# Designs tried in a protein design run: designed miniproteins, single chains, continued (3). Part 53

Each design is a single chain, and the fold is of that chain. pLDDT is the mean over its residues in the fold that is shown.

## One batch from the design tools (miniprotein)

Design m9819
Fold by ESMFold2-Fast:
Structure m9819 (fold): chain A 68 residues (1-68)
Amino acid sequence: MEMVSLKDFGEQVQEIIDEAIARGKTKAAVEIIKLAEKAFQYALSNNGLIPKEVAEKILKEMREILEK
């Protein structure tokens, strides 16, 4: 199974959050941050690694929240 580092995942999450803030979508930014928090808690319990499939799914959900 291909793994993604917490750093690489975090950088992609931060870009989505920054875009939400730049667009004035405060509610979307809060929802994205809460989703990211759950993912980071999971990663910290697993040596800072997230399965690529899981990371891609979460990033897709964040993008959907942003475009709503």
Scores: mean pLDDT 81

Design m9820
Fold by ESMFold2-Fast:
Structure m9820 (fold): chain A 79 residues (1-79)
Amino acid sequence: MAKEEQLLKEVEELLEKATEAYKQGNYDEAKELIAKAQALIDSLSASVRQQILDQRAAQRQQNAAILPELAAQHEADNA
C-alpha cells in the first residue's frame, strides 16, 4: 500500500509536468510525459491500476476546465 501510494504520487507528478508543458506550449514534451505516466500505470497490478485510472479521470476533468486542448489531444491518443 505505501509502495503503491508512492507510485501514485509519481504518476501525478508526471501528469502535472505534462500540464505545465502544455501551458508553456511544449506539446511534444507533454505528450512524452503522458506516455511515461501511462506506461507506469500499465506496469501496476490490476487493482492499483483501477485506482490510478479513477484518479486520472478526475484530474483529466480538472485539466479540461483549465487546458481543454490537453484533454482533447489525450482523448485522440486513446481513440
Scores: mean pLDDT 68

Design m9821
Fold by ESMFold2-Fast:
Structure m9821 (fold): chain A 87 residues (1-87)
Amino acid sequence: ELVELLEKKEYEEAAELIQKLPGLEKVKKEDIIKALKALDAAGVSPEEALKMLEEGAKEGKTPLEVAQEAIEASIDEGIELLKKGVL
């Protein structure tokens, strides 16, 4: 259902369903769409993106904050691997 919408890149419809999740009801649909697009561009799977948004909401984080932290963590890991000469 929701995962299928994300796989098809139907971000507007997916954002409407995500707004019904606990802790995300008051988040602007535009911000959810931006977070979903950012996570998709970073290579995060639909299932992982949804889990990240739900867990972030439980911690009081907005979808945009969750997307930013996920992208920053991915970049930091890549930099660490470069420093170790693994990449």
Scores: mean pLDDT 75

Design m9822
Fold by ESMFold2-Fast:
Structure m9822 (fold): chain A 87 residues (1-87)
Amino acid sequence: MQAVADEIEEKFPEEVKKLKELQAKLAEAVHAGDIEEVEKLAKEIIDLLEKMAKESKDPKAKEVLEQAIANVEAQTAAAIAALKAKA
């Protein structure tokens, strides 16, 4: 895992930086109960991960990025469902 993560960060340093910023904003939007912002930020994170997966030549890096997309989709759906239940 470490070697693959290091290679992703080395090849996509700007994308990884943006991903961390978007993930922080997503956490803030979830805390604020802003469903529209949560959906928008999740889409931006997924679009960025899909771009990195398409540009990655390492099959293991692609697998890690595709798994990250699935995880973001699942976590976002759960967060939106929880926010709608509280609203």
Scores: mean pLDDT 79

Design m9823
Fold by ESMFold2-Fast:
Structure m9823 (fold): chain A 74 residues (1-74)
Amino acid sequence: MPPPTAQEVLDRARREIEELRRRYLAGEISEDEFADRVGALIEEVIRRATAEQDQATLDEAGRLAGEVSRFLAE
């Protein structure tokens, strides 16, 4: 199988972040663990999108990072 596209990596990251958000709100993981895992997922999206020169996916990854930062600040 070919490696996943940047968009597929982003779509998977969105699903995994939603699951991590649910676990964090349930008290199953710490804020630090949530932040570390989400950061790693977003970094992988940025790495893949940069390699593929996929500006649209880079922009979406930036928006996702902003959404997570706002969630943690509220």
Scores: mean pLDDT 82

Design m9824
Fold by ESMFold2-Fast:
Structure m9824 (fold): chain A 84 residues (1-84)
Amino acid sequence: EKVEELERKAEETRAKANKIGDELDKEIFQVMADAVAAHSLAEGLAAAKAYQETVLKPQMDEYKKLVAEHEKLRAEAEALRASE
């Protein structure tokens, strides 16, 4: 496979991961902020963790999968560049 194709796939995968990551960060921050405002910092942290492990688990799993795929594609592209 050509370096250009691997680089394009890596960029597409990174863009997908970044979009999911940004939405996850927003939701986690909002859940934490709401819980902190209503209860305490400790409850806010516990609520954010529970939300990640339950409601956001499919998005967290997809994000981790995309990050791993991006790292693999980047490594393959770098190997091809090194081979000239």
Scores: mean pLDDT 77

Design m9825
Fold by ESMFold2-Fast:
Structure m9825 (fold): chain A 64 residues (1-64)
Amino acid sequence: SAAELAARIAEVEARLREKAAELGKKHNAEVTVEKLSETQLKVTITKDGKTYTLTYDLLALARM
């Protein structure tokens, strides 16, 4: 159902935010997480003057 899918998307977002924070600490990197839409999450990682940006499809991950 739509409600079950929305709950799954929220769960995936929460897990991604948690893992992003953990990886930032583990690698001494600055990690910023920004929600672009209900189904897209942007993660920006900065380490040693280099910046990397990754966009995650929360809907695709929720369906795995």
Scores: mean pLDDT 84

Design m9826
Fold by ESMFold2-Fast:
Structure m9826 (fold): chain A 99 residues (1-99)
Amino acid sequence: AKEKAEELIKKAKELIEKAKKATDPEEALALAKEALELAREALKLLEGAPREDVLRAIGLVLAAIGYVIEAELDPEKAAEYALKAAQLALEAAEIALKA
């Protein structure tokens, strides 16, 4: 679990750097979808974790899903929403690593 969580954290940090540089709406949407995938993988690492960590990580994943939807609905803010989704995915992965 720890090695996989460390890999997810590394990928999330790379997505954040790409999102900061993204100016194309299609690229920003792709980054947001990758962030959502990392958040979903982080949830799988919470098997047996304390309930408070599980609920917090679920909340972060739901927020990331919300930003992916907003990015699809508002192309002008797609890069901003992609960055927010990636940051939430990183936070969820860090909770999974510590659990």
Scores: mean pLDDT 74

Design m9827
Fold by ESMFold2-Fast:
Structure m9827 (fold): chain A 56 residues (1-56)
Amino acid sequence: SMLEKEIKEELTKKFGAEVPESIVKAGIALAEALKLPKEMYLPIAEMLFETELSVS
């Protein structure tokens, strides 16, 4: 979807690293499960990616 592409591009720009599609999809799925507004999808995906980088 366009939303997944937009989130992936924004995170890639911010972190300067390739963002796995699995992280983007997980962020969207978590936000949807929590019934958060669309504006929260990017912040949730960002938090998940930051967590992944911290434990690597």
Scores: mean pLDDT 79

Design m9828
Fold by ESMFold2-Fast:
Structure m9828 (fold): chain A 74 residues (1-74)
Amino acid sequence: SEFAEKLIERFEKELEEIEKLLKEGKVEEAKRKAEEAIGLIGIEIGILKITKEPEKYIEKLEELEKKFKELLKK
């Protein structure tokens, strides 16, 4: 769906921005944004599961969630 596609695009852009902040040495800001993104993406994954959206969109959001969690380990 367009909703799921736009949602994935927004989180992909957020991931890119957070990675840029880390490269710029803005570690505290990057970690805060990553924590916010993890919270939001978890809610959205739940919504996609309840609305029975195609598994490919859920898998993509779960992959993005994993990438955000990896950023917090830095």
Scores: mean pLDDT 84

Design m9829
Fold by ESMFold2-Fast:
Structure m9829 (fold): chain A 80 residues (1-80)
Amino acid sequence: MVARITGLIIAAMGYAVEAEILKRKGGSLEDVEAAYEEAKRMAEEAKELGKQDKDIEETAIKSADKVVENAEKILKEAKA
């Protein structure tokens, strides 16, 4: 379980970094939005798995929510 949640959080962070790079390199809004959606999907999966283990639930939810918040900020900046 821990390894799966960790992997999903790392994948979500990777997609958020991809969205930032695409934004900075002048990539299409469609590509930035696709990276955002993947980051959100991976983070939500980690959050649901985290809810199955009381000892890690708070940490998993907090980590997942922070990644989504960061990716959403990147998408908002790309749309401006």
Scores: mean pLDDT 83

Design m9830
Fold by ESMFold2-Fast:
Structure m9830 (fold): chain A 95 residues (1-95)
Amino acid sequence: MQEILESSAEELRAELERIVATAETARRQIATSDVPEAVKRGAELLLELYRLLLEGAPLERVKELADEILDILGRPEDRPAVHEALELILEKLRE
């Protein structure tokens, strides 16, 4: 069981590292795009969130950053253009 958990943790870490690398590439592409500044800032904070997760940061710090992201991005109903651009970022993260 412990050996299986270690293997799963390594696989998860490799996947998170891949996501972070893809997020950095997507962020660079989006930085040159005509998208709202809130989306660019949200993308930067999402990348920082992934980095904190990779580093094994305390859950409290992860929650604080998540709250900051939510404050900047707002609700989908209030900022539809911001959330549409976030879907584009997530789509590029999947590639």
Scores: mean pLDDT 61

Design m9831
Fold by ESMFold2-Fast:
Structure m9831 (fold): chain A 90 residues (1-90)
Amino acid sequence: MEELIRLYEEGAKAAEEAAKDPSAFDRVIETLRRALEVGPEYRHQLEADLRSAEEAKKLFEENPEKGKQYAQGLADSLRKLAEQLRREAE
């Protein structure tokens, strides 16, 4: 559980960075792939988050304004998931 929480927090931070620097999307994607290895029981949610990260990267290339908004939304989502997992681990 602790490693999965850490990966979600790292992913959220990378997504925040991606709003300013699209190269950070690769870090988000890589972090979520690592999370799939650590927490396969969360596969459905992690696959959805991974698709969101890939879509945000594509949107940033086509429309940087929308890509930044999606990156921020992804950061908020990943942070909330980390908080939820921390509460469940208490």
Scores: mean pLDDT 80

Design m9832
Fold by ESMFold2-Fast:
Structure m9832 (fold): chain A 78 residues (1-78)
Amino acid sequence: KEKLLEQLEKLIEFVEELLKNTKNEKARKALEEEIKILKELKEAVEKAEKAKQYLSDEEAEKVLELIKESIKRNVEKL
């Protein structure tokens, strides 16, 4: 869905900004992995929408919740 893709794009931008301002090697590695996962997920969602295979609203909400939790955990390491 457009809503999910927009949220993923915003999360990617947020994590990229955090990475730019982070000097701690362990935290940077965690943020780089998060960006990689978010980009892969965004591509998968885009591909699924083009193929008429999309997540339910409930499934999209769960995915976003898990991503936000992952980002929060990485931010707490800063």
Scores: mean pLDDT 71

Design m9833
Fold by ESMFold2-Fast:
Structure m9833 (fold): chain A 74 residues (1-74)
Amino acid sequence: MKKVEEEVKVVGSDGNKMKITTITEGNVEEITYTVVEANVPVNKDSKTTFILENGKLVKVEVELKSENDALLLP
């Protein structure tokens, strides 16, 4: 049976907001950490996915995205 869990969490002293999505299907677990709000635009929508099989880490994917549509900085 497929199980999907989502949690939004404020992480770190800098107030970055991160969405944690866990998808479990059989013996495979995918845990994705997505930066949904960041104090710096370069980390917005950045994503780290951990793929586990039987509780063992088999893959890590890191995606860094930069959003420059509305920079209030240089």
Scores: mean pLDDT 65

Design m9834
Fold by ESMFold2-Fast:
Structure m9834 (fold): chain A 87 residues (1-87)
Amino acid sequence: MASKEEVLELLRELAEWYEEQYKKTGDERYKKIAEGLRKLIELLKTLSEEEAIELARLALQIMQQEAKDLGDEETAEKVAEVLKRVE
């Protein structure tokens, strides 16, 4: 299981990936998701390690499902890779 610090780094990398997708596509949804991830990271810093990891896992599961529902397989796969590294 990843540490809280490793989880925070993974979420920062994911936020940067969404920021790059926004630059490539102009789709504001990617920008809003990146901003949401940055806010989540700040929240997770205030929580215990167990609470932070569990909340991050739940957020990643929701993000993966939303990407699938939108037909964005590249994003769904990227989020799934991050989720596996948190487990």
Scores: mean pLDDT 84

Design m9835
Fold by ESMFold2-Fast:
Structure m9835 (fold): chain A 116 residues (1-116)
Amino acid sequence: MPSLDEVVARLEAAFEGVTPEEAVATLEELNAWVLEELARARSREEQLELLRVYATQVVRLMERLGAPEEVIDRVQAVFERAARAMETASHEEQLEIAREALREVLRLVKEWVESQ
């Protein structure tokens, strides 16, 4: 796995200059990458830290793009529920929980963008 600092740097670079119209495609690509990194994580702690870093960066992107507070709150709630579920899950279940959470976040972002 890359260091968390390298993950933050990559996410900040990937989100730089992203428009609302580009947000869905950007998140789809980054979701795939984050899932690969979660699968490579050596511990539950590394998986939870990576998910929290990604959640923070996605929320910051949504705020910069002017998403409504209600949409941001829903995205944050998805990540928080996933993190809690992953704390007690098996390794295989942790990856499925993360995958479903990232799909739900992408769906919420897409619905918001399509409502513009």
Scores: mean pLDDT 83

Design m9836
Fold by ESMFold2-Fast:
Structure m9836 (fold): chain A 79 residues (1-79)
Amino acid sequence: SHMLVEKIERLLTRAVIEEGALSPEIAEAARKGLELVDKGEYEEAIKEFEKALELARKEGREVTARAIEESIELVRKAK
């Protein structure tokens, strides 16, 4: 869903503004997750976002982790 992709992009953009640029690893996982959401492959999208979440937590990026958690919840509700 275009609306779902837009909502997730806004959450991630806010995290970048507050906490700084994503690491390449988080950015890659988030990019793959968004691509899968656009394709309607929600279970695979959740897996990529869960990977991004684990990386954000390991890096101590609490705002980014929260944005990814909210993104996962939005995808779960769209299933």
Scores: mean pLDDT 87

Design m9837
Fold by ESMFold2-Fast:
Structure m9837 (fold): chain A 70 residues (1-70)
Amino acid sequence: QLTADQLEAAQAIQANAKELSAQGYVSKDDLINKLGLSPAVADQVISEFDKDGDGRLSSAELQDLLVRLP
């Protein structure tokens, strides 16, 4: 289940999905500077959804996050 912070992050990602998908990945810096998330929330989102452990969300991981929105 998504936490409230992860749900807020997911909604922000969904609103910016077109630009983020064009990048091919979402970094912690993108979550902080482009989506306005706090460093703590950005870290939690990456740690939860970064299944490959590369410190970034791939387009596939981003799509998985978007599908989990209510």
Scores: mean pLDDT 72

Design m9838
Fold by ESMFold2-Fast:
Structure m9838 (fold): chain A 108 residues (1-108)
Amino acid sequence: REQAEEQVREKFEEIIEILDQIRKLYSDQPIVQELVDRAREKVREAQKYALLGIRTGDEKYFEEARRKLDEASTLMQMIVMITQDPRVAELMEQINRKMAEVVKIMRG
């Protein structure tokens, strides 16, 4: 339980760090910054629900965490489409791998 909570927190912080890198690359594009900020918010909401799921064992919280990750993924796909930047695509693939790791931890 405690180890799972720490692993989940670590993976979510890694996702946030990658989002912050994308925000930095596009400091001159307000639409990209807004989408990154919205994705960051959804990732933080997902983290909250994932931790609640681990603490309570209630599948309802894991379902909410997955929903928030799906919402974040949609926003990230929009960033890839708008920027058309291979650096952004590579960073998004890293986020997708980290999100898959979070889902694996949530499944136990």
Scores: mean pLDDT 87

Design m9839
Fold by ESMFold2-Fast:
Structure m9839 (fold): chain A 90 residues (1-90)
Amino acid sequence: MKRIGFIIDSSVKDPEKLNQELLELAEQGHKLAFVFIRNGDIHIDAEVGRRLEKNAIFGTNVGSDKEKAIEILERLGAKEIIEYGSEEFK
């Protein structure tokens, strides 16, 4: 069990894949934490949302301050930080 942090930058382009990965991490007992930057947004399916409710912390939007997003996630005990909404997720 570990805390995994997510930085959401712009809208997620593959919400189905993201939702599946979040569900699997929650089922493995991982705690999730989310921080948003710029126009970051996350679309979570209702069923996935029900599983995440006990295991997820949703932070605030920190504007364009990615360094602050990282600091927040590290203070929440994130052992891994993953960025979503970048061009690498095409």
Scores: mean pLDDT 70

Design m9840
Fold by ESMFold2-Fast:
Structure m9840 (fold): chain A 88 residues (1-88)
Amino acid sequence: MSIEEIVKKATGLLVEGAKLLVVEKDKKTALEKFREGLRLLLSYASDPKVAELARQVIEDLKALGKKYNDKELIALADEFEKELESLL
């Protein structure tokens, strides 16, 4: 599977998660989709472009968590930020 295919799959999961969280109000499934998408990106974070995308997504999720005072979303973003830093 190419890096482009991995990025497309991961971004699809993250977009679905955002829709579930904001539009459908299904927080549990949204968090699961965010975890799947970020885990997929982190598994390919040896590529600098994938690492940069993962960092941007983590930042966006932190901003979303702060906007909605969602401690679980902030905690998820913090968890993956630490994991990403350990892989670099």
Scores: mean pLDDT 83

Design m9841
Fold by ESMFold2-Fast:
Structure m9841 (fold): chain A 80 residues (1-80)
Amino acid sequence: SEKQRRLLLFLANLGVQEIALIMGAPLMPTEELVKLAKEAGLSDELIEKIKRASTAPRDEQLALLREVIAEVEKRLNELR
């Protein structure tokens, strides 16, 4: 489905961001992450969580990003 496809594409983008953080690279800009999340049809609550993750201190970003990934995966599984 289109909704499932959009969520899968966004999940792939989040996976790239997780790898970037593990390798010591910065996350993409908050505005870009929010734009991708809106295009994927995420709720305002989850978009706010993404904003908090992307603006958090670097030592907290990976844990917060993983929470976002888990929420997106849960939403994707609910479409099955």
Scores: mean pLDDT 84

Design m9842
Fold by ESMFold2-Fast:
Structure m9842 (fold): chain A 55 residues (1-55)
Amino acid sequence: SAEERVREMARAARELREEAGGNATKYAAANILLVGAEIEAELYGVPLEVIREAL
């Protein structure tokens, strides 16, 4: 579902940030995933709180 996809993207972003250790490329990848999750949420009517709770 769109909700599970949004949640998965947010969790992946969190994991990348936790693993980053100052690595700019991993932080950039996490930001791209978060932007993607927000776009998916708006397109498919998924509440933004799903992203906030997954972070």
Scores: mean pLDDT 83

Design m9843
Fold by ESMFold2-Fast:
Order: sequence, then C-alpha cells, then structure tokens
Structure m9843 (fold): chain A 77 residues (1-77)
Amino acid sequence: SSLQQRIDRLQQLIEQNRAAAADVDARIAELDQRYAETGDVRVQTLRDFLLFVRNSTRFIIDRLEKKVAELQQQLAA
C-alpha cells in the first residue's frame, strides 16, 4: 500500500539520521578529549556547534519516529 511505502521511506530516513547522529557523537567525544589536553577555546566553539547539530538531528529523529507510529496506527486500523 502507499501507506506502507511511506512508512518504509521514513524508516530508511530514520536509520540515515541515526548514523549521522552517531558520527556527530564520536566527533564530540574526540573534541572533549582534545579540550582536556589543550584547553584551546576554539575547540569549545566547535564542540558547542556540534552539540547544536546533535540536538537538531535528535529532534528530527524524534519527529520522524512519531510520524511512523501515527502511520502504523492508521495501517493497523
């Protein structure tokens, strides 16, 4: 059904965004280690930017997951 196709596409998009979020988390961990060793304020600025990117990506994932749940409920009815 067209509804099932939409669910499948959204699930693929969720997996892509989860992979992106994991990459950002790894970069934040690397910057945390660098800051602990150097105290370089430029590392803090980049880290703050990546925290914003992480939060934005997680927000997108949450919205997509809620949409999938709504569509699955409609498909079950």
Scores: mean pLDDT 88

Design m9844
Fold by ESMFold2-Fast:
Parts: sequence; C-alpha cells; structure tokens
Structure m9844 (fold): chain A 80 residues (1-80)
Amino acid sequence: SMEEREEIAKKLGELVDKFAEVLKRYSAATTPEEKEQVAKEFEQLRKDAEELRKQVSGIAKRFVDSLINSLKKLIESLKK
C-alpha cells in the first residue's frame, strides 16, 4: 500500500542518517572503548537494515544489501 511505502521510505531515510552519524564517530574513534561503542552501533544498524530488507524489493533491496555488506566490513575492521 501507499502507507507501507511511505513508512519504508521513512525507515530507509532514518537508517541512512544514523549510518552517516556513526560513520563520523568511526573516523574519530581512537581508543579501544570508542571502537567497541562504534562496533555496537554498527551492529545495531546491521540488525535494523536486515529487518528493513524483509520489507523492500528491487533497487531499494539492492541498496539495503549494499549497506549491510558495508556495515559487516566496518564491524570487521574494528576487531583489528
């Protein structure tokens, strides 16, 4: 429905905004504690993206899949 599409678009926008915010913290993280906090925030974003993935198709699904893959790589980079 139109209402479902509007809700999905809103959730997608919120996900992108949160990703940008956490990515800034990622670039500034220097201590182990800061890196652990950023990793937890990326893991939460990954879970939110995986839930949204169940509701999207076509181009939106490909975008969310790409975001999930990027989040997985960022989380892995913080383990080193």
Scores: mean pLDDT 85

Design m9845
Fold by ESMFold2-Fast:
Structure m9845 (fold): chain A 80 residues (1-80)
Amino acid sequence: MEEEYKEDQKKILEIVVKKLKEKGLITDAEVEELKEALKKGNGAEKLSDLIREKGLKNEEVDEIMAEAVDELYKEKEKEK
């Protein structure tokens, strides 16, 4: 359960990073920093810090998070 939850959290964060890059909200260097943080298990904390530092709109970030959760949910639905 805990292992599966951590894997899902990591996948959601990876999708969020991808969508942030696609929308031009973060740079390639910031993508690399977030990927390294994800590998170390502090991806959520690093992402939160980056959002705050760049002054990203909470509404835009929340929308991206919702899209990432939906994408993961659709992937899991195929395995049901």
Scores: mean pLDDT 75

Design m9846
Fold by ESMFold2-Fast:
Order: sequence, then C-alpha cells, then structure tokens
Structure m9846 (fold): chain A 86 residues (1-86)
Amino acid sequence: ASELERKAVSLYSAYKINEAGKEASELLARRVRERGERLAREEPERREEILERTRRLVERFERDAELSERTAEINREKYEELKKKI
C-alpha cells in the first residue's frame, strides 16, 4: 500500500472512532440526565444537590461529544481531500 493509502486509512479510522465517541458521550449525557431526574424524585430533600451534580456531569459529556464531533469532522475532511489524490 502507498503512503497516501496508509494515511487515508488512518484518517478514516480516526473519523469513525470520533463518531463513535460522540455517540457514546451523547448516550452517557442522556442516561445521566434520566438518572438524575429519577434520583431527584426519590430524594426531594436533596433535589437541588442531585440536579446540580447531574448538570455538571451532563455538561462534561456534552463537551466531550462536541470535541469528538469537531475531531471527526476534521478527520473526515482530510480523508475526503486525500482520497481524491489516490
């Protein structure tokens, strides 16, 4: 395989890994939100604390998803550009 072909495979792999990373982070954010809402209903005296902790965890996973999305986009664009040269 040429060096260009190896670079294309690497870029495509990075693209797909980051797509999967985005989906995983979005799924975790949704599940954390659902769990937080349930726990807040089960312990109303601790509702504010539970929701604040949940918010921070959701924000972290949402940031991870955004980073993975940007990284996937960059690798996809580089892959498509390189593929035209092969």
Scores: mean pLDDT 88

Design m9847
Fold by ESMFold2-Fast:
Structure m9847 (fold): chain A 77 residues (1-77)
Amino acid sequence: SELQQQANEAFASSGITVDELEVEIEDGKLKKFYLKLTISVRTQEEKERVEQVIAKLREYLEKNNLGKLEATVTLLP
């Protein structure tokens, strides 16, 4: 999708890849949101920090019925 492509271009230099992005808006309201990310980091500290941020974002989205977030964090050699 165009939105997924734009997101990938925006984050390409940051080690973030948008694997899937689904957004449905009906009558000006967000009806469905699903985002799947792969994030590449170079240190164990960054991996732990990013995983913690992702967990908090996932909780926020679920509590507010805004959508679903899935993410994989990979440590580069």
Scores: mean pLDDT 75

Design m9848
Fold by ESMFold2-Fast:
Structure m9848 (fold): chain A 78 residues (1-78)
Amino acid sequence: SLGETIVTELLLQSKGAENAGDYETAEHLRKASEKARILFERMEKKQISYDDALNELKSYAETMNPKSKAIVLEILDE
């Protein structure tokens, strides 16, 4: 599903950042992945819409460092 793709892409980008020694970006993206997973589970339980999940992830990205925010927003625009 698109939700699973978003979670997977966030985790891959987190691992890439970790491998590059960018631990701040890695941690932000790991937390974004965890939040995405929770939102996806809420969608499966029919508690929120897909648009609600996207908007919450975009709002969460606003609290991140610029690099992490850019990565999250790029993934969500796919």
Scores: mean pLDDT 84

Design m9849
Fold by ESMFold2-Fast:
Structure m9849 (fold): chain A 104 residues (1-104)
Amino acid sequence: MIKTSISGAGTVKEGETVTLTGTIENLGEGTWFGMIVKKTPDGRMGGLAALPVKGGETAVVTAVLENVRAGDTGEYFAAALRDIFAPAEEAEAKGEAQTLTVVA
């Protein structure tokens, strides 16, 4: 079983720095890859940061977005997948998303 959560999103002004923190709990056996994923309004997904999470381990993944712009607006969530090279859309465990809104 994998549990994922994310924090750090919200409403921010252009030019600010945002730190997103994903927590991935691997309550099973074997290694998973935990990541922070951005989902754009058009439904595209992209990974921002990834690291291995061993069985029984909790890992913290941090993504720092410097000088944020309107294009950084979207949904962000923590996810876990077995294959680090798989598309983010294929992640087997996806956490609850937080919305980042960049305002002028």
Scores: mean pLDDT 80

Design m9850
Fold by ESMFold2-Fast:
Structure m9850 (fold): chain A 85 residues (1-85)
Amino acid sequence: SEQEEKIRENGAKHFKEVAILAGIPEEKAEAAAKAALEEKSVIEIAKALGVDTPSEEEAERFLEEVVERARPVYEKLLELREALE
């Protein structure tokens, strides 16, 4: 259970970083990461990210869009890290 908690905490931290890379304000990204860590619904997570009254399907789509928006930025950051070191 402690290992599962650590995995969830690491996942929440990673989710916050992904959300910030997608252009979401740090305050909202942190609130959404906390909601995810507390195992709240995708609707509550999407609301924390700034989506007003989403359905479950809208919340899931928004989270998928956040990941897709972050992907090229994340890949570029990895490329830049390798170039800097």
Scores: mean pLDDT 73

Design m9851
Fold by ESMFold2-Fast:
Structure m9851 (fold): chain A 69 residues (1-69)
Amino acid sequence: LTETGLSTEQQKAIVAETNWAIENPDLPDEEMLARIEARLKEAGLPEDQSRAVAEAILANVKAQLEMDK
């Protein structure tokens, strides 16, 4: 897998938001995306990358929940 030039803080934020999303699967998609994106921006990710990563996290969480069925 290709690593991007993300800082340790940004990487930790991505992991934390992924874990948070997995633990809160009952939240509406729009609310989850908005929260993850905001947190990633706080960690210093660029706006475009923050949205893309938030969408990827949501998609991965949904895929994991579907596999558990």
Scores: mean pLDDT 75

Design m9852
Fold by ESMFold2-Fast:
Structure m9852 (fold): chain A 87 residues (1-87)
Amino acid sequence: SANDEAIVETVVIAVATGLQSKPPASLDTLLASVRRYLKSQGLSEEAIERVLEVVRELVERYRAGEITLEQMRAELRRRISEILAEE
């Protein structure tokens, strides 16, 4: 849905912007910000935890040099969209 797409894009922008900040945001700061946003959108705690697990995994892979920022954005969009579609 358009609402789900807006939620996904907001999370992707928040994570990417935080990682590109000077200094870069910590993983804990990114996760706390995403959790607060998803709660404000009315997501269940189960859905929130699933999204945060995806964010943690992809941020860690990006910081390890395993994926590019663009690949991280694309995978965040895909995987979070799948989680929201299951609600």
Scores: mean pLDDT 89

Design m9853
Fold by ESMFold2-Fast:
Structure m9853 (fold): chain A 80 residues (1-80)
Amino acid sequence: SREEINEAAGRLVSLATEINVAFPEDKELRDLVAEAIKDVFENPSLSNIVKHVQELAARTEALGDEASADALRALLAEIE
């Protein structure tokens, strides 16, 4: 439903904003955050949100940020 998409998008934007504040110097992560925020408002869908959450989770895990990766995985479980 539109409400489910809006709720998931809001959760993604909140997490992405926190990640961006935590890693202001990592250009690759900042680009992923900017693209996720832009794309979920321009093309709102659960599949699109899932894609961006997965990409952010993989990048934060690769950077050693287990807390952010865990939060993103929790969001994936809520969407599922």
Scores: mean pLDDT 81

